# Ledger of designs, part 25: designed miniproteins, single chains, continued (5)

Each design is a single chain, and the fold is of that chain. pLDDT is the mean over its residues in the fold that is shown.

## One batch from the design tools (miniprotein)

Design m16842
Fold by ESMFold2-Fast:
Structure m16842 (fold): chain A 99 residues (1-99)
Amino acid sequence: EEKEIEEKIKKILEEAEKEGFDFSKLSEEERKELLEKLRFQIELEKILKPVLEKIAKLPEEEREKVEKEVNELLRQLHEALKKGDEEKARELLEKIRAL
């Protein structure tokens, strides 16, 4: 799992460099923040895929309720990542996984 995440990050960074993004212009702190955000994005996608598949199989009324919960958790996750609150982001990922 960790190896798969690292491989996906490597591909994203290689594609960005190919498109002309110059990572040498980033500070060491900015590079760490970027890598952390990419890692969380990949982990989130892996968690969301089975959740979205389960939601698609639910009755319409239950689907709307769960979609609303997922969207609210995703909004909070985005805010936590923007603030650099790793503990809150991890808590929100676990809440999404539990859906």
Scores: mean pLDDT 76

Design m16843
Fold by ESMFold2-Fast:
Structure m16843 (fold): chain A 60 residues (1-60)
Amino acid sequence: KAVFLRDMSEYPPEFQAKRRELMKKAMDAITQSKTMEERSEVNLKMLEELAKLEEEYKAS
């Protein structure tokens, strides 16, 4: 969530690279979206995937 974004600089470079990749994927999906509802869904999906990525790095 919002707190996660503030502390991102403390994560390793590889984590930041993966986060950037997720952002790029979301941007591409938004570009392909025709409705605001689809764009909102892409944003929610991105946030969920970012949370999962953070959990993966905490677990490993």
Scores: mean pLDDT 71

Design m16844
Fold by ESMFold2-Fast:
Structure m16844 (fold): chain A 61 residues (1-61)
Amino acid sequence: SEEELAALEKEYQRRAFEIVDEVWAKLDAGEITEDQANVELQKRASELGAEYQRRKAELEA
């Protein structure tokens, strides 16, 4: 349903913000470089996007 899709989109938007916050926290703590932060953000965003598309497909099936 559209309500289930909207709820899923909200969940993944929130999770995307959590990823950004976690990576920025590591950068601010000096645990990673800016280049490493960019690589980690791209990797985690890609993984999250793939998971979102899988779960969206399950709701549409």
Scores: mean pLDDT 85

Design m16845
Fold by ESMFold2-Fast:
Parts: structure tokens; C-alpha cells; sequence
Structure m16845 (fold): chain A 90 residues (1-90)
């Protein structure tokens, strides 16, 4: 389904970003993924996409606080690539 494809893209993105984040932030991302899996069962594709967009924005804010500017640039590039992939699935 489209929601399964969206969720897989988000899972891949979170794994890539974990490599650039301090280990203490990995549990937060895992909790968010579990919430997204639940939301995927209950929400429409469009509603699920809106929640994913909000989470990606929140992730940008966390990254700005906890990583170097160089690492943040890499995270921002990953998020931008992810947003493009999500739009292609819709």
C-alpha cells in the first residue's frame, strides 16, 4: 500500500539520521516510528503524510540542537531527499 511505502521511506530516513545523531536520541526516533506504525493503520494516506511532515520538521529542530553544523547539513539533505521520495509515492 502507499502507507507501507511511506512508512518504509521514513524507517530508512530514521536509520540514516541515527548514524549522525548522538546515541541518546536513537530511542526517541524508535518511539516515533512505533507511533507512526500505529497511525498508518488508523489514518488516511494524506493524514499520515501530514504527520510525517510534522515529525520531519521536529527532527530538524532536534538535530540543530544536538549535532555540529556539518552533521546538520547532512541531516537536512537526508530530510529533503525523503520529502521528495514521499511526494513521489503520493
Amino acid sequence: SKKEKLLKVVEETFERIKELLPEEYHDILDIWLEKLKKAAKELSVEEFYEIVKELLEELREYAKEVVSPEQYKKIEEIIEETEKKLEEIL
Scores: mean pLDDT 81

Design m16846
Fold by ESMFold2-Fast:
Structure m16846 (fold): chain A 87 residues (1-87)
Amino acid sequence: ISPETKLAILEALLLSPKQPPLSAKDLQAIADQVGVSQVTFLKVLREFFDIPEDTAATPKVIADYINEQIAKGKMLDYLERYQELKK
């Protein structure tokens, strides 16, 4: 996956105006907006959010994991990680 595609995925997700919690349909809509396959989109999210390898790679499970991180107040850390990747 190109760095440009990875950044586009992360930007569309992290700078989304949609209020959490995110649904599986929200993740699908963001993938479609960026113009990437769902498989590519979910792979980028698994890597970026350090989602455990034993976690199922379904949109629902990944959305639930991201919502858990938001609820734990970790979203600021992920925004900082995104800004570092952009440089």
Scores: mean pLDDT 75

Design m16847
Fold by ESMFold2-Fast:
Structure m16847 (fold): chain A 62 residues (1-62)
Amino acid sequence: MVEEAEKLVDEGRYEEAVDLAFEALRQGDVIRAGNVLGRALLKDPSLEPLLEEHARQLQQQL
């Protein structure tokens, strides 16, 4: 999952990369997933609401 998310960021598919990175976070791959999310947000700041929504859902599941 995290390797595919890294590839999606490299391809400019930032929204799909964010979705997949949060799945990697749920599986415990915190460091690599965090790097993907940081890179995506740096390239496209308009993704911030999507990251906040995923983070909220993840916190509710923990």
Scores: mean pLDDT 78

Design m16848
Fold by ESMFold2-Fast:
Structure m16848 (fold): chain A 84 residues (1-84)
Amino acid sequence: VEKEVEEELAELKEKGVSEGAALTVLLVRAVEKKDKEMEELVEKRIVELQERLLRERGASEEEIEARRPALEQQAKSLRESLRK
């Protein structure tokens, strides 16, 4: 499952899709397929991407750790919002 997600992300990046947009596409696909394992994996990848973007923008590790629960809740809320 992890390798499948990485391969799909690589394909979307080659087509010019941003990593954030690619993860959103994968999350939608996982929800539509009702693949809970893939949903949870993509949710974790979204959190990891947000943490990486914060580091690139100069956030400290302490700031990232403090924001992690909010980032996890945002990713979970996004996933739930895609359910009918």
Scores: mean pLDDT 77

Design m16849
Fold by ESMFold2-Fast:
Structure m16849 (fold): chain A 70 residues (1-70)
Amino acid sequence: MIKKIHADGLVSEGNKLFAQGNYEKALKYYEAANSILPSSEIYSNMSKVYQKLGNLDKAAQYQQLAKQLA
């Protein structure tokens, strides 16, 4: 439960940065959240960041991981 609160906080900050167009910083927050508690939402958000950065291979990889945890 505590790990989820910390991961959710990092995801929230990542989402804020993503909305601001700070994709590289958003990715770092999602990676930190993923290191604590991987989730379908985190992998989906990482996939979206990689799409914005033009890395379509990693975007597809993380989208597949998101589907497996859903």
Scores: mean pLDDT 84

Design m16850
Fold by ESMFold2-Fast:
Structure m16850 (fold): chain A 97 residues (1-97)
Amino acid sequence: DAEQKLQLGNQYWLNKDYKKAGDYYRQAALLYEQQGQQLQQSDPRQAAQLYRQAASLYIQASIAYEKAGDYEKAQEALKQAQQLFEQADQLDQQSQQ
């Protein structure tokens, strides 16, 4: 499902439909974020990896929204990416013990 949303985002990006590209990248990011949340207690290393994947996709959504002229959604996506990178770093620190 997340992979399908990512592929759709890439397709719309290539067709210069940046609004739909951003929407699908954001949907893919949400699915990876949810998978990370499910694994957070049982596998914090895998959860951190999924949070970084989601954060990367929120950055792609932000770039797409900026190209579409939707600066509010671009800033929202960028903020979500920053939060997920911080959460991933915290989980990595926990897993070092």
Scores: mean pLDDT 88

Design m16851
Fold by ESMFold2-Fast:
Structure m16851 (fold): chain A 68 residues (1-68)
Amino acid sequence: SELTELGVKYVREIADEEGLSEEDKKTAVNAMTTLMTDLESRGVTPSEEEIKELAKRIVKQLKLRRAG
């Protein structure tokens, strides 16, 4: 879906800005894809702003996991 592709782009951009490893970027992309697919299956269509906030949350959680 186009919204899933947008979410993946946001996740990649934010992960690059935050200096995540290639493996963590892949994990973030998979998390975003899974989340977007689940939302679509439930009939939920998030806005672009909501997608961007979800991407920020995914990257933040991964960054905290690696630091802790």
Scores: mean pLDDT 81

Design m16852
Fold by ESMFold2-Fast:
Structure m16852 (fold): chain A 90 residues (1-90)
Amino acid sequence: SSKQQQLQELLEQIERATTEALAAHPDPEAVLKKIAEIEAEMKKRLATLSDDEKEKIRELTTEGIIRSLEVLGAPEAAEAVRQRYELLME
């Protein structure tokens, strides 16, 4: 389906842009540390949700990924993650 094709194209865009941004980053150690801090924050927030709140878990997980990509300097990857989330949620 066209939706499956769009989801795959966005995933490929995310993977490419993320790889390129990390490879081009002047201080990969510092950016990975900042991403780890975001992941720790998101883990704490996820721990406050019950397993039946699948929608909120998905939204929060997506937020964490977007924030990490923005810190990495991959705004096009962050936008592709947002678009992919919207397509999945319709």
Scores: mean pLDDT 83

Design m16853
Fold by ESMFold2-Fast:
Structure m16853 (fold): chain A 86 residues (1-86)
Amino acid sequence: GLLEEAEELLKKGIEALDKGDWEAAYEQAKKIYQLLMSVTDNLEDILKAIGLLLRFMGALLDKDVEAAKESLEELYELLKKVLEEN
């Protein structure tokens, strides 16, 4: 389902970050964000997702792999929470 798809995207994003493939990492983060936007109309969750994507993008600009991984994992956990609470 959507959770398994999100887990695969997270794995690919982490692998891309480990390889320094910033474009591929961003594409995976964007897909997780798009999945989240497709499953929630909750304003708080939407604002949190936007904030996490912006933090991820900031980490990519700084080439901060650890910060990028943290924000990507938090974006995945937010999606997981939304899917489990519905």
Scores: mean pLDDT 88

Design m16854
Fold by ESMFold2-Fast:
Structure m16854 (fold): chain A 72 residues (1-72)
Amino acid sequence: MEVEVVGEGVVVSRAPAEEVRARAIELAKQDAEKRAKELGLEVVDTRVAEEHVATGLDGRTLALAAVKATAR
């Protein structure tokens, strides 16, 4: 049986925006894997559903990512 789960990741850092974005996506994938395990399933595919990146006045970048994962 295949189901779709959603994982989310949020990172705030002074690292370059590309690195912060990549970390947010990785955390979102890890969150999706944890949700799949709660259902007794394993993640077989992941897709980035949404990404938001903003840089603040103090040079910090905030990245938020949502990942859709297919679990079986």
Scores: mean pLDDT 82

Design m16855
Fold by ESMFold2-Fast:
Structure m16855 (fold): chain A 75 residues (1-75)
Amino acid sequence: LSPEQQQLLDEYTGLLLRIRELAERINEEGQTPELEAELTRLTDQLVELEAKLQQLPPEVQQQVRQQVLQRLEAA
């Protein structure tokens, strides 16, 4: 992967981990306006990263998605 593609991979992985952590907090503590606002902010960032990923060749998209999945399983 190029440096820019590696940065995208790191941002995407980090964002998904934050969303997972926040979803766990909502399940444990209940849904509050503050947690809902934070989740919305993170999902908006995810949409922007997805748009960037979709501009890459399909093979690169698949490689990034596979690496993200592998990193999430390791966490």
Scores: mean pLDDT 82

Design m16856
Fold by ESMFold2-Fast:
Structure m16856 (fold): chain A 95 residues (1-95)
Amino acid sequence: SMKKKMEDYLKQASKISLVKKGDLDVAYQQMVDMFPEFKPLVEKAVEDTKKDGGSGQGFTSGVTAMSSYLNGNQQMKPYSDKVLKDGDDYFKKKK
């Protein structure tokens, strides 16, 4: 499911960058609560991640889309910045 895919990616990023798991879980949950219409956008980002074959491009584009939405909501900006950076670092290290 979309939720499980996003949680798995966010949890992997939090482990690698020493970001608290609760911070990313809260960011994801609040994003779902605040933007019910983002579901199609997130589903497309997840589909791009699958199409990417795990190279990280789909994940990065998905995190960027999330960051754009969260940056429109100032209270979530610290979480979105961490998720974007952690995602980039994670996939750079895997290459």
Scores: mean pLDDT 48

Design m16857
Fold by ESMFold2-Fast:
Structure m16857 (fold): chain A 100 residues (1-100)
Amino acid sequence: MSEEEREAEYKKIFDVLDTDKDGTLSGEELVRFLQMLGVPIPERLSDKQFISWLQSYGISKEEAEKLIPEIDPNGDGTISYEEFLKLLKWLEEKTAALDA
């Protein structure tokens, strides 16, 4: 599957979840997206639970803490489409490393 094809699929899901039509996702919308992918995450995610969930994919606490300011640089609890793609690409790279 090409990167372009994968990004097109993610964009479709993002657009469905973006109810405000402002180009950003709230934490609740991100949780819904992950649940649609079949990811077993709790409906109420604290920052610690989110970091712990990322660690379940082989991502260290330090790497998760570095990613958070990249996907939410404003600290406002919302994620833009570009930040959303960064998160997904990072998860895919870490998942691939676990298969090695």
Scores: mean pLDDT 63

Design m16858
Fold by ESMFold2-Fast:
Structure m16858 (fold): chain A 71 residues (1-71)
Amino acid sequence: GKPLTEEQKEQLVALVETLPLSEEQKERLIAAIRASKDADELERALVRLYLEGVPAEAIQQVGRKLRELLA
């Protein structure tokens, strides 16, 4: 997959901090972003977080931002 830069990860983390999520849900999303080496790994992590109860709207917003950063 396409590698994620630290700057791209910082932008994704900043987006997560603005979302209407619990602190636990924000921490889980931020941890997934920081742990992912590339876009494919992050996209798989987003699917898992969605199945684990993170709101679909938050997952969709992070996914859209990821695609924008990789364009």
Scores: mean pLDDT 88

Design m16859
Fold by ESMFold2-Fast:
Structure m16859 (fold): chain A 100 residues (1-100)
Amino acid sequence: MVAEAEKLYKEGLAALKAGDYEKAVKLLTEALELFEKVDPNSRKTVQAEIFLGLAYGELGDYDKALEYLDRAEEIAKKQGDDILASLVRMARAIVEREAE
């Protein structure tokens, strides 16, 4: 349900902000699965993909980080959402910097 997805998403963001990246990945993955079931092209689905990419980047799983960011970028471009496209670019830059 959307309400459950929103709760998991908010808890995942709180974990990410606290530096609990493994918990962030778990919660954001669960939120993403629920958002995708409702609408795979929604703004919330893209936001969950962006933050899941950041969480994987912090864990050093750069392949998964970039995979989620690539998905987010594709949807943001199709939607013409400049804010989401900007967030994807910022997240990608952070992940690429951490990969060095």
Scores: mean pLDDT 85

Design m16860
Fold by ESMFold2-Fast:
Structure m16860 (fold): chain A 99 residues (1-99)
Amino acid sequence: MLEELERARRLVDEAIQALMNGDEEKATKLLKEAIEVLERLRQKYRGKHPEIQELLNRAIEILKKALDPSMSREEKLLYLQEARGLLDEAIELVRAWQA
């Protein structure tokens, strides 16, 4: 769980950098990979840790919104920052219960 969350967070960070550098194709690819990691994680831990499942569902929803081609780069960056925050919250919760 922690490794997959940290991987997804890294992919979102890389997507943010790609968008800031004007590489929308790379950003889209990285976001799709992040969504896949999070969806597999959600399925693997189905019915467990409801607080983490809620954060995963919200992060996936927001990342999917950031894939909308009609959305401006500025709006996409705002959604990615929100998703990053949700992933950071999930990582902190996982670390706290493993301590």
Scores: mean pLDDT 85

Design m16861
Fold by ESMFold2-Fast:
Structure m16861 (fold): chain A 99 residues (1-99)
Amino acid sequence: SVEELTKEALEYIKKAIEAAKAGDVEAALEACKKALELALQLIKQGAYEKAIEVLEKLLEALRLALERARALGDKEAALEAEELLGLAEILLALCKRLK
């Protein structure tokens, strides 16, 4: 259901933020990718308002992961975080137009 997908996505975002704060950028990015996958499922179901909620919080988690990756000198993780940020911003703009 839309409610279950939203709840699961928000739980992954919380996990991503906790992992990033702990310095585990790999775990943070894996959790962000799971949240993004769930946001795409929300979009596929036409649940644009819930997808917007998830994507806005995902952007916060990705910015934190990017900051941590840069602080640790992890260039590969920083690039992945930047790519995921770009994709999430495009999807957020699309959802705001389609609702």
Scores: mean pLDDT 91

Design m16862
Fold by ESMFold2-Fast:
Structure m16862 (fold): chain A 77 residues (1-77)
Amino acid sequence: MLTEEEVREALTAADLGLSEEEIEILARAAVEQRLTPELRALAGRLDEDTVVRVVQVLHELGVDEDFLKRLYLTLSE
């Protein structure tokens, strides 16, 4: 079972320039596998390279590929 703490630690270790709040929003969405309102509010606020690396980290943690595709599209606008 993937925890929010495991996702937060992985995103922090990847050194993506994300704020603690952005990491918490991404971790919750990944664990719930749901596009939360807070996650949708991040749309267009992260650069493309950061979004790609977030998706790669979450993929390595075993997050669902269909969810990751939706996440990428949501964050990239």
Scores: mean pLDDT 84

Design m16863
Fold by ESMFold2-Fast:
Structure m16863 (fold): chain A 64 residues (1-64)
Amino acid sequence: TLEERRRQLIDEASKRLNEGLDELEAKISDPEELQKAVGQLSLDVQGELQRRLEELREEAERLE
């Protein structure tokens, strides 16, 4: 169902956030890059969620 798919996408976004912790560890030696990585990860997660929610809306409209 669309709702089930939506929940799956949210779970995937959470996994990406956790994976970001490994990237943060890799960037610890460079504070500027660390800060950029945190900001970029946040934006990527938000962007993916919004993009996929829009796809789900379009798909729902097509199914009528």
Scores: mean pLDDT 71

Design m16864
Fold by ESMFold2-Fast:
Structure m16864 (fold): chain A 96 residues (1-96)
Amino acid sequence: SKEREYFLELVRELVETGTVTIDPSVLSSGLISTLTFLEAVALGLIPLEYLKLLPGYSPELEALARAVVARDLEAALEAAERLYEEYLENPELFTV
């Protein structure tokens, strides 16, 4: 989908630059919140350990956050695809 392709492109941007520029007309509020959170973790503003305290915590979100911090593009894109599948099934969990 267009949203999936854009989400993966923004994850790539975040891994490569440490920041992300989001067009809110293409992406849902839940995915925008997720990317904003991941950007804050990448910038060192939020400790990665804080992930487990979030209502929307998942192993996929943790894997993506760790890959973003590590600047591991392949791992980040794999984790992002799994997270997007989880989002399609349970969009209500993407509230942070």
Scores: mean pLDDT 81

Design m16865
Fold by ESMFold2-Fast:
Structure m16865 (fold): chain A 76 residues (1-76)
Amino acid sequence: MQKQVQKIQQKLDELRVLAKKVMSQSDLEQMEKVAQHTIDLLQHAMDTGNVRDFIFAQMHLLSLSGEVLVALRRKE
């Protein structure tokens, strides 16, 4: 669990750095809300050992990755 949580946190940080370069402030605010929800799910998974919340956090990370890719394509 802990090692996998660290990997998700690292991916979120990478997405934040990239998003700041390609997204508007309003889009960044929306992304930050989803990122916060993902962090809350990870925290709940660590507190309870609930693998389901960990899986949901992974799904949210994948969704955020898609949004950043769309923003990158718009910038080109």
Scores: mean pLDDT 76

Design m16866
Fold by ESMFold2-Fast:
Structure m16866 (fold): chain A 70 residues (1-70)
Amino acid sequence: SMKDQQLTKDMTIGVLQVQMATLKRIGTPIEEIREIAFKSLHSIVKKNNLSVSMQQEIHRKVEEFLEELS
């Protein structure tokens, strides 16, 4: 349902933000953080059959957070 997709989106963003922040804290280069985050996103999208609009919103949030970490 749309409500289940919204919850999955919010949880995915939270998990990816924690992952990216942790990688930055341990000294991972920003380009590697990007690659890891998008590989994780691709796996979550595939398993949860997320809509294109939800995928685009998560992608945007990941890019925004990567800029904050740079």
Scores: mean pLDDT 84

Design m16867
Fold by ESMFold2-Fast:
Structure m16867 (fold): chain A 97 residues (1-97)
Amino acid sequence: RERLLAEAKAFMDKHRENIEKAVKQLEEFIKTAEPEDRKAAEMALKTLQRILDAYDAGDYETALINYTLALMLLSVAAKYSSPESAKKFREIRDLLA
């Protein structure tokens, strides 16, 4: 059990910088996005913020769950948004992958 928590922490430690970069990219994207695409970006941003909050609280399991949800949400957003927004969602997703 302690081993699984240590692995989850190591994964989060490795990816924290990219998660923070993804947050900044989504914040910038929201400023210029169309209303429909902006909603998807705001949901992704909230999910990424939940990862960082859980990580800072030492809840690495919740951080991993939200990481997986963020990847899924960004992939779905990329499929159903405009071509320009889809490119941005894919860029942010690939930063996390």
Scores: mean pLDDT 82

Design m16868
Fold by ESMFold2-Fast:
Structure m16868 (fold): chain A 76 residues (1-76)
Amino acid sequence: DAEIEVGTFIMFFATMSTVPDRPLSDADIDAIVSHLRDIISRVTFSDADRQRIMDYVRTHPNATPDLVRRIEELLS
């Protein structure tokens, strides 16, 4: 269920980003991207699902430009 997987991805991202004074490390970014890649291999996202993920990532204070770009590439 793509809607459930969007929710689990958002929760995973939030868990990695729970501390405001702890920026996302390269390993954290790789883990987030790897988790999304695994989800995409198992489910097909609608345009609304992709937009929901992108809106969440783009508005998140811990998201780096590199993380946003890598997620955009996966959702293309």
Scores: mean pLDDT 77

Design m16869
Fold by ESMFold2-Fast:
Structure m16869 (fold): chain A 57 residues (1-57)
Amino acid sequence: MAEEVARRVSGEVGADTPDDAYRRHREALRERAREDPSLDLDEVLREFNRRAQQNLG
């Protein structure tokens, strides 16, 4: 699931320069999920996906 979201974000934002930003966002969200194992990973992915769509507008 995470990989699918990541791939979609990369495709929407672009591939060259924005690819670095998207990678940073994914890493940050992943780190958050790691800090709290009780955290819903689904929510983390949702937030990540939202950021990608925000940039699309």
Scores: mean pLDDT 58

Design m16870
Fold by ESMFold2-Fast:
Structure m16870 (fold): chain A 85 residues (1-85)
Amino acid sequence: MKEKERIRKFLEKAKKDLEELKRELLEKGVPVEEIKARLELENDIYLSMLRMLAYVSDPEIREVIREAEEELKRHLEELIAELEK
C-alpha cells in the first residue's frame, strides 16, 4: 500500500512539474521546438528515477511502476500534441 501510494504521488508530481514547465516556457515566449526538447529531458529524468526504483522493487510494485511509466509517457505526448496545434 505505502509504496503504491508513493509511486502515485510521484507520478502526480511529475505530471504537474511537466505542465508547470510547459506553462512557464510558453509565458516566456520560448520556441515550441525548445519547449518540446526541455519537456522530453524533464520526462527522461522522471522515467530514469522510476526505472531505478523498479530495479529494486518486488514484482507487484514493479508492475505499478511500469504502468506509471506508460502514463507519464502518454501525458508527455499529450502536452507535446497541444504545442503542435
Scores: mean pLDDT 84

Design m16871
Fold by ESMFold2-Fast:
Structure m16871 (fold): chain A 83 residues (1-83)
Amino acid sequence: SLLSSVFSDIQLTAEQEAALAPIVERLLAERKPEAEEELKANKVGEGTRKVLAEPYERMAEEAEKLGLPEVAALLREASEIAR
């Protein structure tokens, strides 16, 4: 699924994936063209790590709003690893 692709290093239950799916679809649609432009613009090292970290941190914020603090914690770990 698209959610599993975004959270490749995070194992989510089917219920957690279903709860996050509409938010993930929104963020992926929003960021899909921007991600390519950001990677091209951020070939200079300062931006490259942040391009990967930002999606995970944004998803962690949305997971907290859905009442999934355990998922938010895992997403923040993934964001930290990407930094």
Scores: mean pLDDT 58

Design m16872
Fold by ESMFold2-Fast:
Structure m16872 (fold): chain A 83 residues (1-83)
Amino acid sequence: MEEAEKLIEEAKKLFDEGNYEEAVRLYQKALDLFGKLRDERGIAQAYKLLAEVYEKMGKKEEADIYRKIAENIFKALGDEEGL
């Protein structure tokens, strides 16, 4: 498993446990790794997951920003799930 995908899986477990701050930290690390790999789908997925965590934290403005970034990347890739 790629390091970035491992971070996503660990962050999802933390999110399910309600540990939102640690989930954000791991999703941000995954985002950085996907960026270094130029993995546009990974970048979009990480932003989407960050938006979901911030929404659960009640941080609507941050959630909206990250959601829009993810949606824009998915649109550029022609990914129907991101639209």
Scores: mean pLDDT 81

Design m16873
Fold by ESMFold2-Fast:
Structure m16873 (fold): chain A 79 residues (1-79)
Amino acid sequence: EIPGWELVEVLDASTAVKDAPEEYKEAVERVLNGAALKPEDLSAENLAVLRHFRTGQAVVKDDYLFVLDGDKIYVFKRL
């Protein structure tokens, strides 16, 4: 259980940019390139997601959170 977020999609990192909607391709590319959350996006809920996956590679875009863990990108939607 991750507070404030619902898992809606799991993307394979090797195909994630191709499979993502046009609106989210930039966010997916940023996560794959090791982007970290900006200070304004460091909420307790977002930090709980990062602790769960043991990663610092995450991007917020609109109501979605993209987290890179291994060879997968986990896509969460804000509740």
Scores: mean pLDDT 73

Design m16874
Fold by ESMFold2-Fast:
Structure m16874 (fold): chain A 66 residues (1-66)
Amino acid sequence: MEVLGDADIAGVAGGHGNAAARLASTGRWAVIESGDATGARAVLLGDNGARVRLVGAKAGEAAALG
């Protein structure tokens, strides 16, 4: 898992940022998966903000949300 930086929740979540943005604003982690089992990509929204951590189903590699 890697932290890429601060990003727009709606943009990084592929347009699903409305719920994810609310979760981040309340100080919770939200995981948005790309729905790809072979290369599951997820965007983790950090606490209290638009902190985005992108992870993938690779051996310790971060991947962008689809």
Scores: mean pLDDT 38

Design m16875
Fold by ESMFold2-Fast:
Structure m16875 (fold): chain A 68 residues (1-68)
Amino acid sequence: ADLERVRAALAEARARWAALSEAERRALALAEADLADPGEGALRYMREVARREGDEERLAAIEARLAE
């Protein structure tokens, strides 16, 4: 029962994620990084965005979070 529920929820989440544009994925990663304990994936994505945009202040803040 629980495994079937998890599978259904995961399939729904994957479908929603696949439907998101790059801008929407970026917005979600930024929102996640503003949480008290953001996932490493979100921080790494934000680091790449900050590096690409030349936002040195945000890049330094993200690198500090990734360093522990």
Scores: mean pLDDT 65

Design m16876
Fold by ESMFold2-Fast:
Structure m16876 (fold): chain A 60 residues (1-60)
Amino acid sequence: NAEKVVMAKLEELGLTPAQAKLAWEILKNNDDETAIRDLTLNFGLSEEEAREIVEAYKAT
């Protein structure tokens, strides 16, 4: 399912499973720009990595 694919990509970027689950909740509950900011600030992702994750989420 969509959640598993996005969470697997987040773990590939170095997030723990618990951090990936939190990131999934951020993606679900926020607009694109808020999600990008929260992913970069809370998990150390680059803006490019965060945008790719948001695009992957939206493609599903």
Scores: mean pLDDT 82

